# Designed miniproteins, single chains, continued (4): the designs that were tried, part 79

Each design is a single chain, and the fold is of that chain. pLDDT is the mean over its residues in the fold that is shown.

## One batch from the design tools (miniprotein)

Design m14904
Fold by ESMFold2-Fast:
Structure m14904 (fold): chain A 72 residues (1-72)
Amino acid sequence: ELREVVSREIATRLRIIGLDFEIDLLRARLATETDPAQRAAIQARIAALEAERARLRAELRRLEAELQRLEA
């Protein structure tokens, strides 16, 4: 059980890191993009990725609480 929860925590952290990199790349693109339609598309994609990241962060907090319970 502990090993499975640790594996899920690591996988979740790696997914969050991946989303952070993608969001940063999109923000960099947005800073140089002058086309209003492309800017809107990039902003929409950033918002979707931020929502997914928030969901994963909530799951990470749950996994951390479970690890504390199992180790206590």
Scores: mean pLDDT 84

Design m14905
Fold by ESMFold2-Fast:
Structure m14905 (fold): chain A 88 residues (1-88)
Amino acid sequence: MVNPKSEEEKELLKITGELQKLLEEGYKLLKSEEEKKELEKLAREAEETLKKLYEAIKKGDEKEKKEYIKKLEEIKEKLKKKIEELKK
C-alpha cells in the first residue's frame, strides 16, 4: 500500500547519493586550491539545500519539497559541468 514517508526518504537518499558521488569525483580531479574552494562552495550549497528539503518533507510542504528538489537538480548540473572542466 501507499507509504509516502518511505518513498520520500528513498528519493532523498537517492539525491544524496548522487551528489556525494559527484563531489567525490570532483575532489579526486582537483589540481589547485582555487578549484577546491569552488567545489567546497557547491558542496556547502548542496548540504544546505538537502537540509531544507528534509525539513520540507517533515512539514509535508509539497511546494517547498518540489522547489528544493529542483534546486538540487540545478546543483547536480553545476557539479557535472565543474567535473567536466576539471577533466579538460
Scores: mean pLDDT 77

Design m14906
Fold by ESMFold2-Fast:
Structure m14906 (fold): chain A 77 residues (1-77)
Amino acid sequence: KELEARKLLKEGNDAFLAGDYAKAVEYYEKAIALLEEVDPNSPVLAAAYRNLGDAYEKLGDLEKAAEYRAKAEEIEA
């Protein structure tokens, strides 16, 4: 599950760098679902939430961007 999640995060990052923010969101959401099952307090999950927040900001969804960044901060607190 963790290896699969990391592969999805890489695909999300590749989509983000290509400017396909909607596709990046899809990959990050899939990775987050797997990571939440493994460890809800993991640093990898926190990083995934930050990346999802960045992707939503690029799409203009500032409320979702703030929500997911807050989730990342809660894990790293």
Scores: mean pLDDT 82

Design m14907
Fold by ESMFold2-Fast:
Structure m14907 (fold): chain A 56 residues (1-56)
Amino acid sequence: EEEEKKRQALAEVTAAGRAGQPSVDPETARLALKYALELALKRDNTPLIQEAYKRF
């Protein structure tokens, strides 16, 4: 259920990027970034990605 909100946040951030204006809510941006990092960790377990995820 929470994962659905994270996916939606990521989609909104992506759409804003295409429009050339990052006018998304800070909370939405945080959820999108956290979800992107979780996906990156599942794909690549590199120390760099782990450190980034720990900061959240």
Scores: mean pLDDT 67

Design m14908
Fold by ESMFold2-Fast:
Structure m14908 (fold): chain A 55 residues (1-55)
Amino acid sequence: SLLEKLLEQKRKQLAREIAEKLRKVSIDFLEELAKKGYEAAKKDLELEKAVEAKE
């Protein structure tokens, strides 16, 4: 039905917005861990930045 299609589109839109916000929080968290000297977090942060640049 039309209503089900509209709800599906709205759910996908909200999922994208949530994913974007979670990604930003994740990057901020990785930056804090990298400052504390966690090498793995520094590498993850570099990968996140590379993914953003490639879009």
Scores: mean pLDDT 74

Design m14909
Fold by ESMFold2-Fast:
Structure m14909 (fold): chain A 74 residues (1-74)
Amino acid sequence: SERAVELLEKAIEALKEGKYDEALRLFSQALNESPLPAAEAIAQGLLFVSYVLEGDIEGALKVAEEMLERARAA
């Protein structure tokens, strides 16, 4: 979905800017706009939140970028 792509791009930008609450909100919205099975969406959401909370911003970026690639390919 084009909307999922836009939300993921904004989430990545927010994450790079240190706007973690905004990045989490945007990533959650992107998951809702993505045609993913519920279990996979939950798993990706938990993984992203875990990386952000641990301060592993590179890990969080990797999760978001991987989802962005999938959204663009759909």
Scores: mean pLDDT 82

Design m14910
Fold by ESMFold2-Fast:
Structure m14910 (fold): chain A 82 residues (1-82)
Amino acid sequence: IEQLEAEVAADPDNAEAWHRLGMAYMLQGDYDRAIAYFERSIELDPENGMSHLALAVTRLLKRKEEEGRKVNEEMKKWAEEA
């Protein structure tokens, strides 16, 4: 990740570097950053089908994560009431 962050800092127009950074954050579960980086990659290279696919997958994972977080918030509330 540090290497990928250095790459986008040195060359912010490198669509591939943004895509790779998005993949790294997606794998760490930071879907918000991953989505932003994939969107940046697509802005620079709109024909990159892999970035479009990765964005779609990451958005789906974020939706599932938010749904799971809502369930956990309900469980935490029940635990605090006990």
Scores: mean pLDDT 72

Design m14911
Fold by ESMFold2-Fast:
Structure m14911 (fold): chain A 61 residues (1-61)
Amino acid sequence: SDADFQATPVSELFSQLSPEEREELSKKLEGIPDIAERQKVASDFLKKHWEKQQKKKLGLD
């Protein structure tokens, strides 16, 4: 749920990323000069990753 995602620290979610996912996030952020926009993009990326992991855990692909 969105509440579970919001309760999970960003640092914990980031530590769960694979090296490939970390590289993808870094590439997405590299083109963004604004800190607030970077935070939004990072949060959106982490939320999508979290949702993908939840779907995988439930056997939904």
Scores: mean pLDDT 70

Design m14912
Fold by ESMFold2-Fast:
Structure m14912 (fold): chain A 78 residues (1-78)
Amino acid sequence: IEKVAEYASEGARKGAEEGNPDHASQGAREGVLKGGGTEEQADAASQIARTAMLAGFGPEGWSKGARSGAYAAGIGLK
Protein backbone atom coordinates (compact mmCIF):
# COMPACT_ATOMS: atom_id res chain seq x y z
CA ILE A 1 0.00 0.00 0.00
CA GLU A 2 2.70 2.54 0.96
CA LYS A 3 4.71 1.70 -2.18
CA VAL A 4 1.59 2.11 -4.37
CA ALA A 5 0.84 5.47 -2.73
CA GLU A 6 4.46 6.60 -3.22
CA TYR A 7 4.39 5.73 -6.94
CA ALA A 8 1.05 7.53 -7.29
CA SER A 9 2.47 10.70 -5.72
CA GLU A 10 5.58 10.64 -7.94
CA GLY A 11 3.50 10.05 -11.07
CA ALA A 12 1.12 12.90 -10.24
CA ARG A 13 4.02 15.26 -9.55
CA LYS A 14 5.82 14.44 -12.81
CA GLY A 15 2.62 14.73 -14.85
CA ALA A 16 1.68 18.02 -13.20
CA GLU A 17 5.12 19.46 -14.05
CA GLU A 18 3.89 19.47 -17.68
CA GLY A 19 1.25 22.00 -16.59
CA ASN A 20 -1.91 20.00 -17.31
CA PRO A 21 -4.45 18.48 -14.84
CA ASP A 22 -4.97 15.58 -17.26
CA HIS A 23 -1.23 14.80 -17.15
CA ALA A 24 -1.26 14.91 -13.33
CA SER A 25 -4.26 12.56 -13.33
CA GLN A 26 -2.63 10.19 -15.85
CA GLY A 27 0.69 10.21 -13.98
CA ALA A 28 -1.03 9.29 -10.72
CA ARG A 29 -2.92 6.46 -12.43
CA GLU A 30 0.22 5.06 -14.09
CA GLY A 31 2.14 5.33 -10.81
CA VAL A 32 -0.47 3.27 -8.94
CA LEU A 33 -0.48 0.56 -11.61
CA LYS A 34 3.33 0.48 -11.76
CA GLY A 35 3.38 0.02 -7.97
CA GLY A 36 1.08 -3.01 -8.27
CA GLY A 37 -2.14 -1.24 -7.32
CA THR A 38 -5.63 -1.95 -8.63
CA GLU A 39 -7.68 -0.03 -11.22
CA GLU A 40 -9.85 1.27 -8.34
CA GLN A 41 -6.78 2.68 -6.55
CA ALA A 42 -5.60 4.21 -9.85
CA ASP A 43 -8.98 5.90 -10.39
CA ALA A 44 -9.00 7.30 -6.84
CA ALA A 45 -5.44 8.63 -7.11
CA SER A 46 -6.09 10.21 -10.53
CA GLN A 47 -9.26 11.99 -9.32
CA ILE A 48 -7.57 13.47 -6.24
CA ALA A 49 -4.44 14.52 -8.18
CA ARG A 50 -6.63 16.34 -10.73
CA THR A 51 -8.67 18.02 -7.99
CA ALA A 52 -5.54 19.18 -6.12
CA MET A 53 -4.05 20.71 -9.28
CA LEU A 54 -7.33 22.49 -10.15
CA ALA A 55 -7.49 23.85 -6.58
CA GLY A 56 -4.14 25.60 -7.18
CA PHE A 57 -1.91 23.55 -4.88
CA GLY A 58 1.74 23.22 -5.85
CA PRO A 59 3.57 19.94 -6.53
CA GLU A 60 3.50 19.00 -2.84
CA GLY A 61 -0.32 19.22 -2.83
CA TRP A 62 -0.66 17.28 -6.08
CA SER A 63 1.63 14.48 -4.88
CA LYS A 64 0.04 14.25 -1.41
CA GLY A 65 -3.45 14.18 -2.92
CA ALA A 66 -2.58 11.28 -5.22
CA ARG A 67 -0.88 9.43 -2.35
CA SER A 68 -3.91 9.89 -0.08
CA GLY A 69 -6.35 8.67 -2.73
CA ALA A 70 -4.38 5.53 -3.55
CA TYR A 71 -3.91 4.75 0.15
CA ALA A 72 -7.60 5.20 1.03
CA ALA A 73 -8.73 2.99 -1.86
CA GLY A 74 -6.15 0.34 -0.90
CA ILE A 75 -7.44 0.01 2.68
CA GLY A 76 -11.08 -0.07 1.54
CA LEU A 77 -12.25 3.32 2.79
CA LYS A 78 -15.49 4.42 1.12
Scores: mean pLDDT 67

Design m14913
Fold by ESMFold2-Fast:
Structure m14913 (fold): chain A 65 residues (1-65)
Amino acid sequence: DRAGELAQKLAAGEGTDADIDELARLIAAAGDAEFAEAVAENLLEAGGISPEQAERLIAAARAAL
């Protein structure tokens, strides 16, 4: 599962902005805006991404919906 692999990489603090954009596209294909927000919050709580990266994930997922 590519989305799961990206989420694990991002949660570990090893992800890039390109990985965030890819995860956002996969979330948009499989879920809704609430799901994207929940994923961003979980990654931010894990300390793997910055607040700017969390906003990027949400914005990119909403744009791809």
Scores: mean pLDDT 80

Design m14914
Fold by ESMFold2-Fast:
Structure m14914 (fold): chain A 110 residues (1-110)
Amino acid sequence: STTIITQINDFCNNNNTPGALKVKGSFLVAYSVIQGEDLETLQKISNRYNSGISTNDLKVLIEMNNNNKTTSNQLSELVNIAYAVAKEMYDNGITDRSWLCNRLKELSLV
């Protein structure tokens, strides 16, 4: 969607807009889920960045990680994209920010 593309562009341009922080928070939460962090830690990360990820969304992400699921219709498009990118980066040892940004943009285009 146009809104998600705008939020990703803001994040990639190092802007501190609410949309940019939501992208950053969604990615950090997703990456932390994949690393096996507990629910309390995930809630602290979510709240720090105003990600909009609820406790129920965090439980869905934890279940997805535990069951090797790639997507959930219970999660927003942005959270599903963030999870997919975080999983790919984690599994392949990718730490490059430019790669992260290019991949987020690619998946937001469907």
Scores: mean pLDDT 88

Design m14915
Fold by ESMFold2-Fast:
Structure m14915 (fold): chain A 51 residues (1-51)
Amino acid sequence: MEALERAVELLAEGRYTLEQVAKEVGFDSVEEFKAALREALGVDPEALRRP
């Protein structure tokens, strides 16, 4: 949970790409990272970066 919470914060800051955030929180691929955010937090990472 904490890793995904940190990822949401990083995406909201807009300082990192989706790939960089995925690597920062320990995911091997962006696709897995996006799926994890949707399943665990109900949040689409693309919605956090660009409405």
Scores: mean pLDDT 70

Design m14916
Fold by ESMFold2-Fast:
Structure m14916 (fold): chain A 80 residues (1-80)
Amino acid sequence: AMAEAEKDRLVEELARHLGEALARITDPQVKAEAIRIGLEAAKRIMDAVDAGDFPTARRILEEAKARLDQLVAEEEARRK
């Protein structure tokens, strides 16, 4: 079904981006925050797709990717 295919696609994109972020993060607390962001975003994406709101699902994905990128940048900036 279209909803299942869209969930798979968006969640796969999120998981890929989260995996890349986790590979760049060294602090266990920052890794935990990245995982929390990913899990929250995955749930919200699935909820939006189930509601038929594909534009919202894509927006949530892009917002989550941006938050993960910011988290990586902030952790790298804190390392001496």
Scores: mean pLDDT 85

Design m14917
Fold by ESMFold2-Fast:
Structure m14917 (fold): chain A 83 residues (1-83)
Amino acid sequence: AAPPLKPYSFEEIKEILDLAFKALERYVREHPDLPLEQVEAAVEQLKAWIEDLAERSGVTPEEKEELLRYADEQAERILELAR
């Protein structure tokens, strides 16, 4: 079962982020006719979720900035796969 909502370390959030974006990338690759607007909405929702998770977990402002930067890099890569 998924762990309950609790404070996570920076490394744990980064792993969660990586897994979530990899799952989204796989979904986009399996659905080549998926509208770009839906992919954009999905990456924005995922970025918002990671930002909330980082805020709730009490990571440092610097760690939060690094997580959001990494999320932006993953989002851009996935958007390049969409059409």
Scores: mean pLDDT 80

Design m14918
Fold by ESMFold2-Fast:
Structure m14918 (fold): chain A 85 residues (1-85)
Amino acid sequence: DGAKKAKELAEEALELAMEAIRAADKGDLEKAKKLIEEAEEKALEAERLLKNEPISNPEALEAQILLGVAKLALAVAKLILEKLK
């Protein structure tokens, strides 16, 4: 099921993005960069799976919400890294 897999990938992307924020906050630049890259890969795969899934599917809707939150967390992690330069 594409929607279920997309939701799992979006959850993983959010988890990795949150870890990236924590690493960036601690000044671990290399760890934060690696976690951002991993989170972006998971988010891209989730987005690809969701392109053909109807929003009327509750799992697809949940995956879209989680993906949105993961993208926001990624933006925050990247902003923290940019300020450390």
Scores: mean pLDDT 86

Design m14919
Fold by ESMFold2-Fast:
Structure m14919 (fold): chain A 78 residues (1-78)
Amino acid sequence: ELKAEMDELMKELEELYKKALKAIEEGKLEEAKEYLKKLEEILDKLRELFKKASKEDVFYAIARILRAIGYIIELELK
């Protein structure tokens, strides 16, 4: 169950990341920023699950999250 919950949250992060990218491409800056806030909420939930997860799973998830956040932060620089 724990792994399933993490996989579900990671899928949500990936979908939000894709939506943020599309919003940026379409010039919808405010919409992209909205996705950032949703990512923050999912990150809070993931942090609790990471305490129970394997080292490898945590590293993988964090790498994906950092990549998504980095891209959204670049949007803020516009």
Scores: mean pLDDT 70

Design m14920
Fold by ESMFold2-Fast:
Structure m14920 (fold): chain A 61 residues (1-61)
Amino acid sequence: MKEAEEQARKLVEKAVEYYKQGKGEEAQKLLDEAIELLTKATGDKNEAVLKVQDWMEELGF
């Protein structure tokens, strides 16, 4: 659980960095991987999506 959340957070941080570089496709792939990882850990895709969105907002995106 905690390990999956830490890995997902790192994926979101990398995705935000790629978006800033104009690499939207690579960024989206990382976000999809983060959502998948959180969904498997929590069993709720909607919760995973909201968590990723919260992290992106927190990171200034």
Scores: mean pLDDT 81

Design m14921
Fold by ESMFold2-Fast:
Structure m14921 (fold): chain A 77 residues (1-77)
Amino acid sequence: SRAAVRRDLLALIVQNAPLGEIRAWLDAQVARGAISPAEARELLETYELFEEAIRQKDLELGNEAVERLEALLERLG
């Protein structure tokens, strides 16, 4: 389910999961046909924005990353 993909990814982001764990999870979603490889790359790039927001303690950047993530997940259909 797309809603499950969204919820699980947001949980990983909130827990500040390491980039390698996010990548492995995205690869698993691609393998099961839930997302495309291109969508996985876009989602990974969005997670990098979250890491940057955490480093800078920038809540505005963090909110922007959430909005970008939601738009990407909506494009999954």
Scores: mean pLDDT 78

Design m14922
Fold by ESMFold2-Fast:
Structure m14922 (fold): chain A 63 residues (1-63)
Amino acid sequence: MEKTRELIEESIRAGKKGDYEKASELALQAAETGRKSGMPQSKVDEMEEAAKKLKELAEEAKK
């Protein structure tokens, strides 16, 4: 689905800029959109795991 792909690309760009909070948010949105559009569960799980790791990086950067 186009929207899911766009969210993934934006998440990658945010991560490359060091904006891990934004990258995590976009990855989570991509996972949710992918799930609703019938993406394979393995792909959704990968996006959710990536979002979790990005969120952890954002929290670590704050402390």
Scores: mean pLDDT 78

Design m14923
Fold by ESMFold2-Fast:
Structure m14923 (fold): chain A 55 residues (1-55)
Amino acid sequence: SMEEIEERAETVGEVARIRALLAGLSPKDAEKVAEEAREQAIRIFSSKDEGVELG
């Protein structure tokens, strides 16, 4: 379901946020990175790619 895709995308966003903070970004910038990563994850999961495999 779409809800499961969103939940998994939220996890991807959280990981991206932590990585951005470790890289020295501000909390606001890290949140933006997390939002972008979450949206990209939704796209990937919606395309039935299921995983993160760079072609």
Scores: mean pLDDT 77

Design m14924
Fold by ESMFold2-Fast:
Structure m14924 (fold): chain A 58 residues (1-58)
Amino acid sequence: SAAAEEARELVLSHKDKSLEEQRKLAGELLKRMAAEGASLDEIDEASAAALEVLNELT
């Protein structure tokens, strides 16, 4: 989904930052999506995608 792809790109574009900072950025993205009226399914997809990339970086 577009939400999942946006989350993946965000984490990958900041892989030079600490893991903690990458998690914070992912959290802020999810918060923004919720504030903009994203569905629970879209938020879940974005969250799963961010976690997948973060796990690949560890």
Scores: mean pLDDT 79

Design m14925
Fold by ESMFold2-Fast:
Structure m14925 (fold): chain A 77 residues (1-77)
Amino acid sequence: EPSNEERLQAIEERLLKLGERWSKSTDEEVKKRFAELLARIQALLGQAHAEKDPARQRRLLAEAERLVEEMEKLLEE
């Protein structure tokens, strides 16, 4: 299994790619939903970074990964 540090890096890399795709979108509803998901992901990443318990950090990162998957599906349209 990847480490929490590797998972965090992977989430950040995915967010950079999604940001590039989002900048090309002309759909205002997609842009609004993207911004809402991004805010939630950033909050979870902040909590994960502050978390000292690896098991709790893993759960926070798993939730962030789920939201990143929602963003990826949103931009597949």
Scores: mean pLDDT 80

Design m14926
Fold by ESMFold2-Fast:
Structure m14926 (fold): chain A 84 residues (1-84)
Amino acid sequence: NEKRKQAIRRELEAIIREVIALAKSSDNPELQKLAEEMERALKNGDLERAYDIALKAMDLLQKYEDSPIVKVLKKRIEELRKEL
């Protein structure tokens, strides 16, 4: 179903944008770089690359920020990816 796949892609992109916002709010230079790389991937329509970078950014956010929201976002993004 095309409508379902489009909805899943939109939600996946929305979660990646939340990860970008969290990474940009961090004082960590590595997270700032990953945020820029995610933004470039989304601008180029490369959702697969944006997803891969988002997973790396979430791993760093968990290590440096101990953010409970990141664990929730990571689980949700992985579940959405499996439905595509």
Scores: mean pLDDT 83

Design m14927
Fold by ESMFold2-Fast:
Structure m14927 (fold): chain A 61 residues (1-61)
Amino acid sequence: SEEVWKIAEAFAIGMKYGAQATPENIDELIKKAEEEVKDLGPEAVSAARAGAHAIYRAVHG
């Protein structure tokens, strides 16, 4: 469905920001990911946050 693709895209956007993040700027990059997807709704915002955290934790611990 269209909703599933929007959530998947939001998660991928979050991952993109999380992969670029350092311990000093992760909070800023998460906010940028959330802002980029905010018009897609709260589920998309949550997905972007989850994607950013998932990749950041995989790289940094």
Scores: mean pLDDT 84

Design m14928
Fold by ESMFold2-Fast:
Structure m14928 (fold): chain A 56 residues (1-56)
Amino acid sequence: KKEEEEKLINSLSLEEKLAMYQALLSLPPEEAQKLIKEFLKNPEKALKKLKELVKK
């Protein structure tokens, strides 16, 4: 809704959100929280981490 939310949503397109859910299902809660924090603070960095988890 605000800039922080719009950045998170825009950065987390349908494909990215799906990848995040897939990773979260496999990751422990601590790692899941870190990914969510990354998206809130630095969506670009979080995107790269997701791509690495999903691709290589």
Scores: mean pLDDT 65

Design m14929
Fold by ESMFold2-Fast:
Structure m14929 (fold): chain A 59 residues (1-59)
Amino acid sequence: MADELNKLRKLIKEGVLTEEEAAALALRLAGVSQDQIAEILGVSKATVSRRIRSAEEKI
């Protein structure tokens, strides 16, 4: 049991977002481009767009 993980889960849960959606959205809000987010997360640019859109629909 990790306090850091618990705190992160609580923050995500408050927004009803998955960790993956929250991470992509947070990077976008920090001014990181979709290309760079895709490289950081190891996914395609299309996947990044999908996760951001999914996060916005859940907010």
Scores: mean pLDDT 70

Design m14930
Fold by ESMFold2-Fast:
Structure m14930 (fold): chain A 74 residues (1-74)
Amino acid sequence: SLEELRERLERLIKEIEEELAREKDPELQKILQKLIEKARELLEIEDEEELRFEIGILEGLYGIILGLKKLLDK
């Protein structure tokens, strides 16, 4: 449902905010801030299929960022 998708998006926002709070690299802080801003914009979407699609993209981008952080730490 649209409500469940918004709850999923709100949980993602909280996860990114927690990651941002722990982040010390200024460039990664900027990227995480932009993801939060984008996620908040997505909360305004009223079409369920569009919201689902956009959340999928945002989750993918966040996953890539986390993956790159792990790769660069080695």
Scores: mean pLDDT 87

Design m14931
Fold by ESMFold2-Fast:
Structure m14931 (fold): chain A 68 residues (1-68)
Amino acid sequence: DEEKEKLLEELKKLLIEKAGQSEDTAKEVIEKLKKAEPSVEELKEIIELIKKGDFEKARELMLEILEK
């Protein structure tokens, strides 16, 4: 899904630039999320949380997706 790939790319950039993650760590997070097959809605929610600086909620939502 082209939309999901674009959202994952945007999320990776935000994890590096705003959340202070290394490129390697951000890449690992994105690859794990890809395997968990998140919805477009879930990816948009994570992106919005990071944009707001709510890293705690963003992390919790990502872990919830990965635990499926």
Scores: mean pLDDT 81

Design m14932
Fold by ESMFold2-Fast:
Structure m14932 (fold): chain A 75 residues (1-75)
Amino acid sequence: MEKIREAAAEAVREALLSLGVPEEVAERIAEKVREDPNKVVKYIEEETEKAGIKLSASQIAGIALRAIGVMLDVE
């Protein structure tokens, strides 16, 4: 269970960094995803909005799908 959450958090962190999201913001989102991976979209939207970063809906959806895929691959 914890390993799946860590994998989801890491996938989200790497995807955000690849899109140019600052490391501090990406780490904060990853930490929230580690606690509750079912709220990936919400955490990305809330934290990027607070940081003044604009991601498209398709970019956010892509990150969420990647997190789900990684969670399925761990088990």
Scores: mean pLDDT 79

Design m14933
Fold by ESMFold2-Fast:
Structure m14933 (fold): chain A 101 residues (1-101)
Amino acid sequence: ADYYLLLGRYYYSQGDYEKAIEFYKKAIELDPNNADAYALLGKVYEKQGKFDEAIKWYEKALEIDPENANVYRNLGDVYEKKGETEKAQEYYAKADEILAK
């Protein structure tokens, strides 16, 4: 799983989002409980402007790791970009609550 995460991150850094998605999906196939792989996949879709896909993958990351403040912040950013400001603020508040623990 780690090898495919490294490849996905490499292609993401090069702006090759299609290959980043391919390798993050391969990481998930090898380790379906890797919350980081789902979060990284969500980030790629967010960078492509595919906000509904980004939300689905971030939500999957939270099913595995519900205390991930960074994923809540990323969900807030996506909802803000969609113009859903109230929903964005709810996710930012959840991230802050987790970090305050």
Scores: mean pLDDT 87

Design m14934
Fold by ESMFold2-Fast:
Structure m14934 (fold): chain A 86 residues (1-86)
Amino acid sequence: MRYRITVRLAGAPPPELARAIAEGALATVPGVTAVLSASFDAEAGTLTVDLEAESREAAEAAAEAIAAAFRDAGYEVLGVEVEQIE
């Protein structure tokens, strides 16, 4: 199944750093089978990740891992959303 994860941040890391943090977090989640895209909109402070996961629970674990990684990096996470897109 395909899911979209949206993470909203109070601060705006450089897009390359935002993607690296997200990719590192996703590598720790065994239920994520593929990362399809990851993009950061610095103006909106929004990270969007499209991925394939074995279950909704795996997608939610991925969202939590990304949020935790940003908090560990010193960023404030304003919101996290998980949406099934396929």
Scores: mean pLDDT 83

Design m14935
Fold by ESMFold2-Fast:
Structure m14935 (fold): chain A 88 residues (1-88)
Amino acid sequence: KPELLTPEQRKEVAKILREAAQKLRELGDDEFAEWVERLADIVEKNPLPAGVVLLALSTLLQAAKSQGREDAYKVLEEARDKVAEIAA
């Protein structure tokens, strides 16, 4: 079974997600920013495996790609990659 993120890893992941949400707001992608902030709150409050966070971010990446939001895609991809590094 995948290992759960530690409390320290959850704080770092939540920080990465909140920074990504702010960048998305600066791009005018308020809906993506809202989803990423909700994910940050869930991560901070709940013990969960990194794979759940990565799956959620991959879903948002697919949505951004489908909508042609290239700048939002780059922000979400950077956040996903940083989360993957913490989980390694």
Scores: mean pLDDT 87

Design m14936
Fold by ESMFold2-Fast:
Structure m14936 (fold): chain A 70 residues (1-70)
Amino acid sequence: SEEEKIIEEMKKRADELAQRLAGVDPRLAEFLRLATEYLIKQVKEGKISVEEAKKQFDEMEAFAERRLAA
């Protein structure tokens, strides 16, 4: 399904970002993993759309990338 593809993509991107952050900001890496898990749970429980979860994840990703660039 499209929802499953988006969830898989978010998990993959979160894992890649967390690996990159682990040596620089391990607290942000842990936050990113937990926040991504929370967003996926909200989608699975029907509380938010997968599109809204992706939007929120994209904002977290942008923040993490700015932290890595600093």
Scores: mean pLDDT 86

Design m14937
Fold by ESMFold2-Fast:
Structure m14937 (fold): chain A 81 residues (1-81)
Amino acid sequence: SAATLEEFFRRVEEIVREMAERSRDASLEEQQRILGEALERVAELMRELGLTDDAVEREALRMMMLAHQRVLAEQRARAAA
């Protein structure tokens, strides 16, 4: 349902925000571990909500990858300053 999708993406946004915060000053190795934990949390959330749509999974993965790329870009900018 639309309400289930809204709840899912609201909680994915929370996971993404926590992932980005934890990754801000983390090494690349730690960022990979944090990303892995976030991916597992999203998978568990999909299972809990009964979501099996590949498009929903792809969108959640896109959100996570974009956040990870932003963390890397921000770290590079700080290193260059």
Scores: mean pLDDT 86

Design m14938
Fold by ESMFold2-Fast:
Structure m14938 (fold): chain A 68 residues (1-68)
Amino acid sequence: MQEEIDRDVEAALVIIEAAVGLLAAKRHNLPQEVIDLYRKAIDAASAGNIEEARKLLEEADKVMQEAL
């Protein structure tokens, strides 16, 4: 139960963070590539691939930070 609960929470948090990042990227008129990275992070988290989702989220956040 602990591992399953932690995994579900991590997935939900990644999805929330990626969704916030996606909205921010659209608001700042950032390149489609940044938007696509956040979308891929949401898709990976929704598929249960938390490690890949977290990696994509970190990559998107770095690109966003460098673009702003």
Scores: mean pLDDT 79

Design m14939
Fold by ESMFold2-Fast:
Structure m14939 (fold): chain A 67 residues (1-67)
Amino acid sequence: MTEELVEEAVELTRELLKAGVSPELAYETAMFYVELRVEASGWSEEEKEEALEKAEKAVRETVEELT
């Protein structure tokens, strides 16, 4: 589900930042994970677009809040 993927991406971002990974690399790593999950999902084009959009927003907001 889109919500689960977004939560996983946010948690990954938080853990990377806590481990001292740079904000840029944490964002790139989390988004790479999201892209792989979306590509492997077999979801519709609309579902893929929604998942990517929500995950990108949540990851960006998480980076901004913690830096």
Scores: mean pLDDT 82

Design m14940
Fold by ESMFold2-Fast:
Structure m14940 (fold): chain A 96 residues (1-96)
Amino acid sequence: MRERVEELRRKAIEAAKKMAEAANKGDFQTANKYALELSKILDEMAEVGTPEEVARAAREVLDLIAKAMNESKDIDAQTALALFAMLVATHLASLR
């Protein structure tokens, strides 16, 4: 990976972790903030990276969201995480 793409991948993973943590705490305002940041990072990766690099980062983010959903007992948190997963999946679909 190019240095810029790897930097964006790390930022995407960090944003996803912060988003999942906030959602599981019921802080949906903070979760939404990180979801928007994640979307922007994935858009930037699409401009500077290959579709394969963006797809790899998006899959890593989706795996993190899936784990957070499985660990959550709160239906509102699970619903928010599912919506965030759909946002990431939309970025994957736009690469094809």
Scores: mean pLDDT 81

Design m14941
Fold by ESMFold2-Fast:
Structure m14941 (fold): chain A 81 residues (1-81)
Amino acid sequence: SMLELARRGLRAAREGARLVAEGRELMKSPSRDDILRGIGLVLRGIGLRTEGYLLGKRAIEHSDDPEAIRLGREAIRLGGE
């Protein structure tokens, strides 16, 4: 269902945002190993945010359910810039 798709998109966008934030904090470290780990987390997080954005957009485009639209909009907000 589009509601399930919107929920999946929101979970992906939230996890992606968390990983980007965690990775950016690691990149502030003077440690090369922490910086490299941080870069990996940011890249993974960007991928999940993009997935969340696309799933949220699809849910909105194909659903008249107010809850699916609400969750899809939040997924787009967290998954987008």
Scores: mean pLDDT 90

